Designed miniproteins, single chains, continued (2). Designs and how they scored, part 65

Each design is a single chain, and the fold is of that chain. pLDDT is the mean over its residues in the fold that is shown.

## One batch from the design tools (miniprotein)

Design m6386
Fold by ESMFold2-Fast:
Structure m6386 (fold): chain A 62 residues (1-62)
Amino acid sequence: MMDLEAIREAYKIVKENIDTLSDEELKKIAIDILLKAGYSEEKAKRIAERIVKEVREKKKLE
């Protein structure tokens, strides 16, 4: 079962800080949120990378 709450929280924080923090800092924050929610390190890294990429790409379209 996927913890969608943790994923949504990570998206919110990344979106809020996308123009202020680097991609490395954003990934680190998202990884921490996912790890606290019980995701493995490998899975947290993959999800965090995808979140940062998706938020950055959406901003480029604006």
Scores: mean pLDDT 79

Design m6387
Fold by ESMFold2-Fast:
Structure m6387 (fold): chain A 75 residues (1-75)
Amino acid sequence: ELEKIKKEIEELEKKIKELEEELKKKMEELRSLPEDAPLEEITRLIGEILRIIGEIFDLELELKKLKEKKKELEE
């Protein structure tokens, strides 16, 4: 059980890193938009950024729960 939790933690950490990389790229896209960029493009990018942030938050919450469970199982 403990080893299974350790593996799940590692997998979640990898997923979070992947999403953080996607977030970074989307943020760079947003910064690279010209001043005359259509509001539609800005809105789409912001929507995607918020979605990725939400996913990261959900995974961070799961990670926290697994780390707490791991600590309980250590003793």
Scores: mean pLDDT 82

Design m6388
Fold by ESMFold2-Fast:
Structure m6388 (fold): chain A 64 residues (1-64)
Amino acid sequence: MEKLKEEAKKLMAEAARYALEDAEKADEYYRKANELGEKLSDEDRAEVAKYFEEELAKFEKEAG
């Protein structure tokens, strides 16, 4: 797929999901998302970063 921003957001969602359960998996997804982010515009990178923060906050709430 040519939608690098969408792919980066998916990787960030996985990183956020595993951040509280599996730090090694979270780090791997976060690294992959950042590598894709280097190929995105500043605006798209900001959207991806905001999406990560929103997903992380959501999973933190659900985890207790």
Scores: mean pLDDT 77

Design m6389
Fold by ESMFold2-Fast:
Structure m6389 (fold): chain A 60 residues (1-60)
Amino acid sequence: KEADIGVVEIVAGVGELMAKKGRYEEAIELYRKAAELAAKIDPELAEEMRARAEEVERRA
């Protein structure tokens, strides 16, 4: 099920790009979505994605 992890990485990558552009609301939504997807396959990865969303919230 490596394809599921690949999707999480792509969504997180788009979130990073949105954050770099100052589009924090969109970045937060993308990281939250990545966390939801990751929770089904890798709980530790889901926690990392949630932490990234929180980090972006602190910048906004």
Scores: mean pLDDT 78

Design m6390
Fold by ESMFold2-Fast:
Structure m6390 (fold): chain A 77 residues (1-77)
Amino acid sequence: SAEEEFLAKVKEIVDELRAGRISLAEALARLGALVEEYAPQLSAEARQRVAAALQAISDAVAAGDDDRALALLGELA
């Protein structure tokens, strides 16, 4: 499904971030592009879950809590 493909790609971004291959800023840029690509293919329920997760991640980043942002990214996948 489009949701399963989206989540698999989110997991790839999280794995690269955890491995130190990309920065948190790059991970968020890739996640934003991925959301724009997949949003039209997601159910309303999946879109609500993704929107809530993105808001929580954005709040953690704004607070300078990179560990919390990473944990929330992992929960999204």
Scores: mean pLDDT 82

Design m6391
Fold by ESMFold2-Fast:
Structure m6391 (fold): chain A 72 residues (1-72)
Amino acid sequence: MKLLVVLGEGTPEEVREKAIEQVRKKYPGKEIEVVTGPSSIVDQIQRLKSMGYEVVDRVVVDGQVVGVVGEK
């Protein structure tokens, strides 16, 4: 099972690192790819769906939604 994580353009490096660590802890042993996508969560979801991924989760860092997780 492959997971694709889309993080919004302009996400600070520290927030991006926290987001990736959170996903790795939640999905141990899964293949995880991380890409930069649109800043809008709606547009991130649309991108995942257009690539054939099902949206399975959102990534929340410090109370803000910074990305989405897709599964294929």
Scores: mean pLDDT 82

Design m6392
Fold by ESMFold2-Fast:
Structure m6392 (fold): chain A 64 residues (1-64)
Amino acid sequence: SNVEALKERLITEVGFSQEAADQIVQSLLEQGLTSREALEEAYARIAAVVANGRAERAAQAAAA
């Protein structure tokens, strides 16, 4: 299913734990976001937030 594909990508590509991925997927389902387009948009947003967080942590580490 599209939901299971999203969960796998959150774990393998973004680096979330199984528990975190399950929680994210459950939240999206509760919001009614089940279409491929909605899930792809959610993935893109989550990936962008994680990338920004990694960049911020790298800048903080360089300053320390």
Scores: mean pLDDT 78

Design m6393
Fold by ESMFold2-Fast:
Structure m6393 (fold): chain A 89 residues (1-89)
Amino acid sequence: GDEAMKLAERALELAKEGLRLYEEGKKILSIPNPSLEEVQRGTGLVLRGIGLSYEAILLAKKALEESEDEEAKKLAEEAIRIAEKVVKE
């Protein structure tokens, strides 16, 4: 019930943040002749984005396992879709 919805909402939050950090990091690493500081910052953002995306998938799958609630399922499926943009690339 309510717990599955909370897991799905948390998964979606983590998926969105993971994608944001991943794209920000990739943008930094795509600059011509990035400084050492830019490489370190960009790499750190990419790694954090990947980590959050894996956590989002784990929580979303748990939400899907624990509930037949259509709204929780939709949020969990959206979280997986967003997180997979990071994980499958």
Scores: mean pLDDT 88

Design m6394
Fold by ESMFold2-Fast:
Formats: sequence, structure tokens, C-alpha cells
Structure m6394 (fold): chain A 95 residues (1-95)
Amino acid sequence: MKKLEEEIARGIADIIIGSSKTSSKDWPEEAQKLAKEAGKLIAEANLKKLIDKDEKSAAELYKKAAELYRELASLLSGEKAKSELDLADRLLKLA
């Protein structure tokens, strides 16, 4: 039971972190700040969902993180912008 929950949580986190890690060095400073703020919200949402089973609070945090990713995508161009918009859509599905 514990191992399966850890693998699921790690899989979700790895998808989110992996997307940011490769692109963020080439991003405008404002986009990098938005990505860091969104990352904090995702971590907090995961804790609320996993520990407290507070799906409503988690959903609100995922939605806010998705809005931040949409905002940073507007500061990017081409495939980089599309990748971050896709990440925002995935966060909304978790909400």
C-alpha cells in the first residue's frame, strides 16, 4: 500500500519537475519566478490531497498553479510555450 502511493506521487512530481528543469535556464527571469511559485503550489496541493484527503483545497491549489503556468507560457514562444500550456491542462485535470 505505502509503496504504490509513493510511486504515484513521485510519478506526478517527476512529470512536473522534468518539464521545468530543461527549459527554465533559457527562460525570462519572470517566467522562472512563476515556475517556482507554481511548483510550491503543486507541492502544497499534493500534501493536502495525499495526507489530509482535502480534495477541495488541493483542487484550488492545482488550479492556481495551472494559471501561473499559463501566465509563464505567455512569456515564452513556440514549443516551449506549448509544453507549459500542456502542463497547465494536466494540472487542471488533477483539480
Scores: mean pLDDT 70

Design m6395
Fold by ESMFold2-Fast:
Structure m6395 (fold): chain A 74 residues (1-74)
Amino acid sequence: MEEAEKEIKQAEEELEKDPDNVVAWIRLGKAYEKLGNYDKAIEAYQKAIELARQRGDDETAESIEKFLEKVKKK
């Protein structure tokens, strides 16, 4: 639990410096998933997908969508 909370804080600090950091949004989603906070995990993954698509990175967006669908089934 404490480790996932630390990951959330670190990802939030990365996003404060660069809010378009797709990797930081993915990391935030995974950390919330570890805590069982699926609503916030979904929000973070959706933001990562949106940013990846805006950059024309459909391959990255597609892989994140697979994580999102897995979380939605929980």
Scores: mean pLDDT 81

Design m6396
Fold by ESMFold2-Fast:
Structure m6396 (fold): chain A 75 residues (1-75)
Amino acid sequence: MSAEEARRRAEEILREAERVLEEATDPEAIKQAQDAIRGARNAIRYAEQGDAAAASTAVGEAEKMLREAKELAGL
């Protein structure tokens, strides 16, 4: 994906992970949501520097962590 697309997707992941973090009571779900937030922030930083490849990889990792957080939280 482009750096701009990666940034937009990372911002969406960040917002959704923050919502999961507010609703989750399972410690593992909370940890995965926090990891997704960190991954999304890294993706935004790479995208700002024009590194589309690194940003795309970070988005994929953050999306996986967010999926795991949602499954553990029952969301």
Scores: mean pLDDT 84

Design m6397
Fold by ESMFold2-Fast:
Structure m6397 (fold): chain A 108 residues (1-108)
Amino acid sequence: SAETVERALELLDRIEELIEKVVELVPEVDPELVERIRELLRRLKEAVRAGRWAEAQRLLGELARAISRLFHEALALTKDPAKKAELERIQLEIHALLEELQGLLEEA
């Protein structure tokens, strides 16, 4: 539905904003991994807009795995406890957004 598309895109935009915040906090993260996440976000938004729900679900799985790798690297590169706490807060927010998005795509 149009409402499902709109909500899914809102969740993806918020995930994108949070990923950019991670890159700003830890600019030493692998630029190839960051570009892969950006590409997966672009492709997932296109699949959602086109109503290609099976493709969107597959891309979401790939995105979730790439984001997990990003946080593993970002946390390993960070020594400051306050910065680690901020990364962990962003990770929890992204996890909640990914779970809501998965539910929306499965109901589509």
Scores: mean pLDDT 91

Design m6398
Fold by ESMFold2-Fast:
Structure m6398 (fold): chain A 55 residues (1-55)
Amino acid sequence: SLEKKAEEGLEEAFELSIENAKELKASEEVIEEIKKNYEKYKEERLKASIERLSL
């Protein structure tokens, strides 16, 4: 489905962001923020999808 492809693309983009941050020698604090923001965004998107289906 389109949603599954979007989710896979998002996960791939997240992996690239982490790799790029490591290559640029970003601090561990920045890398942790990227991970935290991804988890929060993923949770919000799941919630929004459920609400959309209920509407």
Scores: mean pLDDT 74

Design m6399
Fold by ESMFold2-Fast:
Structure m6399 (fold): chain A 85 residues (1-85)
Amino acid sequence: MYRVTVVVRAESAEAARRAARAVEGALRGMGAVEVEVEVDEEARRATVVGVFESRELAERGARAARRAAEAVPGVTEVEVRIEPV
């Protein structure tokens, strides 16, 4: 299995929450079997973790998640990591 970790920084807590929902939807839509969401409203940061059965699905999920996060107004930084688990 492969873990995709997406960390989003935003100008506002609202933008961070919106980015978290968009990223969660993208990861689930690309076949993530598990998704965890953490929003730190004070830091205006969202961390979304998706687990995928294959590297190919994880790579597709990571690309979709990055695009989804970058499409949210007020998102300033997006970091994506893929690692085997």
Scores: mean pLDDT 90

Design m6400
Fold by ESMFold2-Fast:
Structure m6400 (fold): chain A 56 residues (1-56)
Amino acid sequence: MAEEAGENARLGALWLGATPEQADKIGEVAREAAENPDKEKRIELAVKGTSAALKA
Protein backbone atom coordinates (compact mmCIF):
# COMPACT_ATOMS: atom_id res chain seq x y z
CA MET A 1 0.00 0.00 0.00
CA ALA A 2 1.19 3.54 -0.76
CA GLU A 3 1.00 4.53 2.92
CA GLU A 4 3.32 1.65 3.88
CA ALA A 5 5.76 2.57 1.10
CA GLY A 6 5.92 6.13 2.42
CA GLU A 7 6.41 5.04 6.03
CA ASN A 8 9.12 2.53 5.09
CA ALA A 9 10.99 5.17 3.05
CA ARG A 10 10.73 7.67 5.93
CA LEU A 11 12.07 5.16 8.47
CA GLY A 12 14.85 4.11 6.09
CA ALA A 13 15.91 7.74 5.63
CA LEU A 14 16.05 8.26 9.41
CA TRP A 15 18.11 5.07 9.70
CA LEU A 16 20.62 6.52 7.20
CA GLY A 17 20.95 9.72 9.25
CA ALA A 18 18.49 12.03 7.52
CA THR A 19 16.79 14.74 9.58
CA PRO A 20 13.09 14.30 10.48
CA GLU A 21 12.19 16.93 7.86
CA GLN A 22 14.22 15.19 5.13
CA ALA A 23 12.75 11.81 6.12
CA ASP A 24 9.18 13.18 6.01
CA LYS A 25 9.82 14.65 2.54
CA ILE A 26 11.26 11.36 1.25
CA GLY A 27 8.36 9.38 2.73
CA GLU A 28 5.80 11.72 1.17
CA VAL A 29 7.41 11.40 -2.28
CA ALA A 30 7.52 7.59 -1.98
CA ARG A 31 3.82 7.49 -0.99
CA GLU A 32 2.81 9.72 -3.93
CA ALA A 33 4.92 7.66 -6.34
CA ALA A 34 3.31 4.41 -5.12
CA GLU A 35 -0.21 5.87 -5.63
CA ASN A 36 0.44 6.96 -9.23
CA PRO A 37 -0.73 4.39 -11.84
CA ASP A 38 1.76 5.67 -14.46
CA LYS A 39 5.09 3.87 -14.04
CA GLU A 40 7.11 6.57 -15.83
CA LYS A 41 5.48 9.33 -13.77
CA ARG A 42 6.22 7.42 -10.54
CA ILE A 43 9.92 7.15 -11.43
CA GLU A 44 10.11 10.84 -12.40
CA LEU A 45 8.43 11.97 -9.16
CA ALA A 46 10.71 9.76 -7.04
CA VAL A 47 13.86 11.12 -8.72
CA LYS A 48 12.75 14.77 -8.42
CA GLY A 49 11.63 14.40 -4.81
CA THR A 50 14.80 12.63 -3.71
CA SER A 51 16.98 15.21 -5.48
CA ALA A 52 15.11 18.10 -3.83
CA ALA A 53 15.30 16.50 -0.36
CA LEU A 54 19.06 15.88 -0.69
CA LYS A 55 19.78 19.47 -1.82
CA ALA A 56 17.87 21.17 0.98
Scores: mean pLDDT 69

Design m6401
Fold by ESMFold2-Fast:
Structure m6401 (fold): chain A 75 residues (1-75)
Amino acid sequence: TTAEELLAKAEELLAKAEEAFAAGDRESARQYLDQAQDYAVGAIVLASEAGDEALVARARELGRRAHELGKQLGV
């Protein structure tokens, strides 16, 4: 598993979390958000070990977006 693969999965899951939240499904939104955050952390760890500063920056941007959704979900 690569940092790029983990980041892509995190991006997909965050999009699903946002769609679930927009549909009023807060339970699914929280589950997708939790999974997206786990994958994003994994991507940051692997990218940092590889010295991939651009991928670390992308993963941090995803983390900020996830944090904003988490505030709206009360987590």
Scores: mean pLDDT 84

Design m6402
Fold by ESMFold2-Fast:
Structure m6402 (fold): chain A 112 residues (1-112)
Amino acid sequence: STAERILALAGQILELLGQAYLTILATRSPAEADLQRLMELIARAGALLAALEDAIRAGAPEAELKALAREFIAVTQETLALLRELAGDDPAVQAIVEELERLLRELQALVS
């Protein structure tokens, strides 16, 4: 179903956001404010994924699921902008960003 595809893509995106955070911690020396902002954005994405899971379990209409998915996309796009700034020349972070952009395009196609 569309709901199952949205949930699967959002889950994969959230997992990759967590991997990007850990890679930046291991390979970069980011400012504390940037790490705090990145964690805030990832937490917001996680909360939206939880809301999507709850809405699907409750049998919410497709319009509500798409609205939550659009909010998730917006938060992920903001997170990607910060990740690109923090990545610098790190190929591991750049590879995660490229995969995140691919998954976001797939999610956008489902909600348009």
Scores: mean pLDDT 88

Design m6403
Fold by ESMFold2-Fast:
Order: C-alpha cells, then structure tokens, then sequence
Structure m6403 (fold): chain A 64 residues (1-64)
C-alpha cells in the first residue's frame, strides 16, 4: 500500500524529517512526501489520489 504525505509550506529539511518519521511509523507502506502550497491544494490532490489510485493520504500542515 502507498501512503502519500502532503506537506503544506514545508522546507526541504522538514520534508526529509517528515519522510523519515513516516517510514518509521508506517513500515508496511511505501511512503511518498510531496510539497504543496496550500491546504486547499492538498485537499483537492488528496481526493484525486484516493479516488483514482486508491492511495492513503495524510495532510500535514508545517509551522514555519
């Protein structure tokens, strides 16, 4: 199974740390982390990925 994390406003360092933690928390999943610009963009992309590909999606809002 694939888990996609949509990180809102993340830096490259925050993306790397988030991917590392996600792989530790969900060892049976293939983890992909994507940077998105807004929560609205994340919600639209999450709906598409869940419906069209059947992937699990987690939205993470990163504090800057």
Amino acid sequence: MKLVLLAVGATEEQLRELERRAREAFPDYEIEVRRVRSVEEALELAEELRKEKGWEVLIVEVES
Scores: mean pLDDT 80

Design m6404
Fold by ESMFold2-Fast:
Structure m6404 (fold): chain A 99 residues (1-99)
Amino acid sequence: IKDSEEVIKLFEETKKKVDEALAAGNAEEAIRLLEEGIKKMEEIDPNSPLVGMLRIRLGVLKSVSHPAATLEEDAERAEAKGLPVLAAQLREMAAKRKA
């Protein structure tokens, strides 16, 4: 009984924090908060459908998110293909997202 109530509270708190992070433009923080919330909920009830819902949301955020590290990796690939102008642009975007 208490465990089910705790899972629901963690789900609500996680959603609120994720929405706040996204509103602030912090997609990386939103992903981190989702991963932490999922881990805590799994420790209480790994079969909860609420865990499944957060995992789907995490997958979507990861697919649309372009963190600075990923932009730096894309820049390395652009250089390897002989596209130095594109590599420079991608690195500038990564620096802007770190600021």
Scores: mean pLDDT 70

Design m6405
Fold by ESMFold2-Fast:
Structure m6405 (fold): chain A 67 residues (1-67)
Amino acid sequence: ANEAAAKAAAEAGGGEAAVRAALAGDSHMFSIAMGRDGAKPTEEAAKAMGEAGGGTAENVRQAALLA
């Protein structure tokens, strides 16, 4: 669920933009926001983002780049 991705983003040190992107299932904007905030995406955050994006090949690929 998108809520799991948002929680993982916050726990990894992501700011408001990262949490917002996670809730929207936007893995591309999530990676940009996490990088800007200096947060390290965890394996759990990457997996949650892949699931939040509905399991599309592109969202899974973007989530893998975060791990």
Scores: mean pLDDT 60

Design m6406
Fold by ESMFold2-Fast:
Structure m6406 (fold): chain A 70 residues (1-70)
Amino acid sequence: GKEEEAKKLKEEAEKLKEEAKKLLEEGKKLLEEGEKTGDKEKLLEGIGLIIRGIGLEFEAELLEKKAEKL
């Protein structure tokens, strides 16, 4: 039924949010370390992780919107 499909979408959204949180936390850590040490490689890696994390948060939001329409 629609409720079962909505639950699966919400579970997938939750997993994406957890992954996004990990990427954003690691990205922030690399940015802080890169700024402190002047390590451009860590700064670039941190930025990359933050962009990826934002992307996963957006994907999770889309799944939640789909679940709400069911």
Scores: mean pLDDT 85

Design m6407
Fold by ESMFold2-Fast:
Structure m6407 (fold): chain A 71 residues (1-71)
Amino acid sequence: SEIEKKMKEVIEQMKKAIDYIKNNPSITKEEIKKAVEHLKKLIDMLKSLGAPQELLEELEKLLKEMEKIAE
């Protein structure tokens, strides 16, 4: 479906963003925390729209990785 295709694109972009953050120590923890809050809202919206569980689990995994970096 179109939504699944778009979600897979978002997952790939999030993986690249995490790699970018890991390679750019000038990015502040506050900036990462703001990105985490944005991702939480996005995941909640996708859950309410009935997004596939497997793709939601991948996004939750990326969320946890970003939260650990922001600690």
Scores: mean pLDDT 81

Design m6408
Fold by ESMFold2-Fast:
Structure m6408 (fold): chain A 57 residues (1-57)
Amino acid sequence: GPAAREAASRAHAASNPELAAILQEIGEKLRTIGDALDEGIKTGGFEKGLELAGEAA
């Protein structure tokens, strides 16, 4: 099914170490931005969330 194709695509990407390293760096950046956005929203609402996310990017 679609989920199996997605898993196979990820496994194929994992066989390419250079691509895997790039994807890991992108994932870490997105996680940092997401954490900053969530923290900002909790403390100052949506506008504060966007401000902190922008600083984290």
Scores: mean pLDDT 72

Design m6409
Fold by ESMFold2-Fast:
Structure m6409 (fold): chain A 58 residues (1-58)
Amino acid sequence: IEELEKKIKELEEKIQELRKKAIELVDSNPEESNKLMDEVFRLQMEIAKLKGEIAKLK
């Protein structure tokens, strides 16, 4: 479970970085900004899945 918790922290860090880039690009490159936000949502769902797996593992 420690490995899953570590992965969650890394994903949370990646989400923050991607969100910052998306905000910076929203005016100059909205297509890239939208792709980054889609990636953020995917990573958030992956975190939710990993948290669910931890709950099942005790």
Scores: mean pLDDT 79

Design m6410
Fold by ESMFold2-Fast:
Structure m6410 (fold): chain A 109 residues (1-109)
Amino acid sequence: MEVEKRLEEAREEAEKAVEEYNKENPIPEKEYELILKAAQARAAGVELKKIAAEALEEGDEELAKEALERLIEELERLKELYKELKLPPSLLESLEKEIEEAKKKLEEL
């Protein structure tokens, strides 16, 4: 499985989506960079969850562990971006629960 290519593609699609949104709903320059990074981190996280699930189905525990570890890194990055964007505490709490779930899944492997 080509993890890096899948993550790069997911991030590129997220970037295109943010660019398309910005054409119709102009975002202030400072917020644009943070929103773009947040969208890319979320897209990478979604793809890593798929990779981890596929790896577990195939019995590839090493790939599943790698995907889950990288997922935790992307979610923690997303959490910091959400703090910089001054998003509501409820969104940060939701991300923290998602991080905890990923960590528990990693410990079960």
Scores: mean pLDDT 86

Design m6411
Fold by ESMFold2-Fast:
Structure m6411 (fold): chain A 71 residues (1-71)
Amino acid sequence: AVEPAAFDTDGDGTLDGAEVNALLTALGYPALSPEELEALLREADVDGRVEDGRVRPGDVLYLLAQREAGL
């Protein structure tokens, strides 16, 4: 099973761009360019609490689910 928390081996509750790409690949998505990653991370930072360039694994999955459901 693809669990986003499994990609956060450091346990700090956040993922950087490389870890997000690893999660996306595990979900069957192609790796994103740096520009696409920054756009995704910006959208995933729903509350503005996560520092730029890092996101919570659940926020990435939530955003992907929203896109799959039609924006």
Scores: mean pLDDT 63

Design m6412
Fold by ESMFold2-Fast:
Structure m6412 (fold): chain A 67 residues (1-67)
Amino acid sequence: MEVIILYTEESEEAAKELAEYLEKTFGAKVELRKVDASKEELLELAKKLRKETGKKVIAVHEGKAWW
């Protein structure tokens, strides 16, 4: 399973922990991308990447994840 995790700076630790969990539990290949964006911009970017790549994209902001 290929997964892209988009995260903002304050959520870097949460994003890394989620990546390790997905890799260890599901054998996922995880790509971490740090973005300088508001919550709304992050969610829009995640939606765009899901449509363009067909991959699972998870947005992480303020310690919360959206998939």
Scores: mean pLDDT 83

Design m6413
Fold by ESMFold2-Fast:
Structure m6413 (fold): chain A 60 residues (1-60)
Amino acid sequence: MSAEQLLRLADYLERAGYTEEAERIREAVRAGDLEGAQRLAVEALSDPEVARRVSEVANG
């Protein structure tokens, strides 16, 4: 996953109310840790409730 895709996902997480998860991903991307940022993104989206809310925000 690219840095721009990870930052876009972080924006969706923040808009869905998951501000801490969004901030962690943004911090990892800023540090150049794209692998860590991707792992954080996968972990957040492994929760079906989080995945559903993010999908609603992204498709709204």
Scores: mean pLDDT 84

Design m6414
Fold by ESMFold2-Fast:
Structure m6414 (fold): chain A 76 residues (1-76)
Amino acid sequence: SMSESEKHMKESMRHLGKSSERLAQGDLEGAIRYAREAVRHAKKAVDLDPDSEKGRKMLTWSENLLRDIEERRRRS
């Protein structure tokens, strides 16, 4: 069975995908909501397994995506 950390990484990936889909549709508010959920799950995954390189990379990707979308929203 999947560990709790692996479950949170899977949820983070799913929300990243939804965020990217909303961004492609021009829905910046929806993209931000999903990106925030991705960050939340990635942080939880890292908290549960701090030595996970995959977890740390997921957190970095999620935070970078959120920052990019928030920047686009500020310019809109």
Scores: mean pLDDT 88

Design m6415
Fold by ESMFold2-Fast:
Structure m6415 (fold): chain A 61 residues (1-61)
Amino acid sequence: SEEIKRLLEEQLEASVEAVALAAKIATTPEEKEEERERLREQLDEAARREGEIAARLQELL
């Protein structure tokens, strides 16, 4: 299915983004608290999108 293929590609992209965001958080100095908070919010959003993609894949499989 083309839809399943697209969702798998989106899931892979989201996973790569989440790993990159986690790495940025780990390497961001503690004194940049506002930047760290922004990155954590982005990571939470990426995790939410991954959950939505996973739920959609479960509906199709």
Scores: mean pLDDT 82

Design m6416
Fold by ESMFold2-Fast:
Structure m6416 (fold): chain A 71 residues (1-71)
Amino acid sequence: SAEEKLRWEKMKISVEIHDRMQEEIAELKKKGREEGWPQEELDKQIQAIKGDYNLEALRKIRELEEKAAKG
């Protein structure tokens, strides 16, 4: 059904974004450890990454819902 397709597409977006976010955070943590970053600086960078991915997820899900609503 269209509803099932929409649910599946939303799930795929969520999984893809989550995986990319986790990979980028892992790389950032490695870099921070190698370069001796203070934990406060690392936390700020992680928060910025999470914010960017959250906005991307909201945008993509909204676009998907709008496309589904139009037909």
Scores: mean pLDDT 86

Design m6417
Fold by ESMFold2-Fast:
Structure m6417 (fold): chain A 82 residues (1-82)
Amino acid sequence: SLKEKIEEARKELKEIREQLEKNMDPNSPLAKLAEQNIKDAERMIKTAEELAEKDPLMALVHLIAAGGSLYLAKRIIEKYLS
């Protein structure tokens, strides 16, 4: 369901934020880039939540976009830890 997809995206965002906070200096350029992608994903998830009942297809589009931003944040953190 769309609600389950939103909850999954929220959980993934929380896990990525925790990885950022535990492993990266917030002043590093890569940490700032990862944080920007997390913030972008947060906005898209909020939009998906607002649209879920009114426009489920557009809610799904915003969740897909959020997934892309979360993927980039995850890859940046992985690169930093290498």
Scores: mean pLDDT 88

Design m6418
Fold by ESMFold2-Fast:
Formats: structure tokens, sequence, C-alpha cells
Structure m6418 (fold): chain A 79 residues (1-79)
């Protein structure tokens, strides 16, 4: 579980590495809130700081990139 969670988080951060930073929108904030709630069920408490870093990075990404990264990350964790 921890290894899988860590791999998913690092993959998400890698996808966000070269993405231009933008100001967060209400739509992005809603996506972050929904993802945070799902992550509470899918990842151990020890990985919360790592996923907080991922969510902060997603918040700075364009909306379409944010959606894609969240969807892929959650799919990997739910598998």
Amino acid sequence: LEEKGREAALKALEKLRDVPAVSPTPEQQALIDEAREKLKELVPESLRPLFDTVLAAIRQAPLEVAKEVIEEMLKELES
C-alpha cells in the first residue's frame, strides 16, 4: 500500500514538473477538495505529507492537466 501510494504520488509530480503554473480557479479548488477526500480512504496516514505536496502542485496546474493527473492518480490507487 505505501509503495503503491508513493509511486502514484511521484508519477503525478513528474507529470506536473514541466507544466506552467497558473492561478487556482474555483473549479480547481473543487477538484482538489474531492481528491483530498478520496485520498483519505486510499492512502495511509504516513503518505499524507507527500499527497499534500501533490495536491498543492495540481492546484497550480491548468484545469485540464489537473483533471487528468487527479483521474490517473486515483485510478492507480483504486486498482
Scores: mean pLDDT 77

Design m6419
Fold by ESMFold2-Fast:
Structure m6419 (fold): chain A 66 residues (1-66)
Amino acid sequence: SEKNREAVQLLLEAAETGKVEELAPKVQELAGLSKEEIEERVKQIKEEREKVKELLAAGVKLTPPA
């Protein structure tokens, strides 16, 4: 389970830095995920981050300036 958590951290870093190719081998070693599974997870993380940005933007627009 710790290795799975570390794999998730690497996936987050890959999504943040775009270094999927560099980080994918480590994720494979830790979680046994295929390269395609890793790329799919990175896409999901990017999509989730975009949704968070939309929520923040909506919050700023709906919330009066402090």
Scores: mean pLDDT 74

Design m6420
Fold by ESMFold2-Fast:
Structure m6420 (fold): chain A 82 residues (1-82)
Amino acid sequence: SAEELRRELEELERRLEEARERIRRGEVSDELEREIEEVLERAARLEAEAIAQGDRELAREATLLVAEAVLLLLNIRLLRRE
């Protein structure tokens, strides 16, 4: 349902913001990288589902979340190479 997809979006947004805060505090663990990968995978599935259902607003928000998760994943991977 649209309500379930919206709740999933909100949950993933919260998890990504928590991951961002952990990176700001200097955390660059394997566990944190896997958490961001999990958020990215779920955000991509949510985007596909929103597109399939014709929910343009949810699809737009999910697309932005995917972009943010990709950027954060690239950031933590760069930091871990130090």
Scores: mean pLDDT 88

Design m6421
Fold by ESMFold2-Fast:
Structure m6421 (fold): chain A 72 residues (1-72)
Amino acid sequence: HMEQLEEEVKLALASIYYAMGLRAEEKGDLDTAIELFEKALEILDSITHPTPQAEALREEIRKRLEELKKKK
């Protein structure tokens, strides 16, 4: 159904932002990494019925974002 498709697309999009954020972090671009992780979290937070995979991803991103903010 449409709602399930929308949630799958949101999870995929959040995963892409997360991957881009990890690449930015590896390059030392902490500001870009923080922005990308925040965008990924915003998308995940918009999912009405998050799967365990989506919840695990959200938790991982939150922890990484906290660590990055401590470096600034």
Scores: mean pLDDT 80

Design m6422
Fold by ESMFold2-Fast:
Structure m6422 (fold): chain A 67 residues (1-67)
Amino acid sequence: MKEELEEFIKKLEKKIEEIEEEIERLREEIKRNPEKAKELELEIQLLEGMKALLEGMKSFAEKLLEK
């Protein structure tokens, strides 16, 4: 069971990294296309929200491993 939690944490870390990379991609797109900034900023906010949820899940899983 501990091994499953460790695997789950690794998957969450990978997803968080993927989201962070996508956020950076969108920020660069805003620099190139300022007229799209409003819609891209909304997408970034959604991705930041998803990242926060995944970080919360990771924190919870890490606490379970301490048992």
Scores: mean pLDDT 83

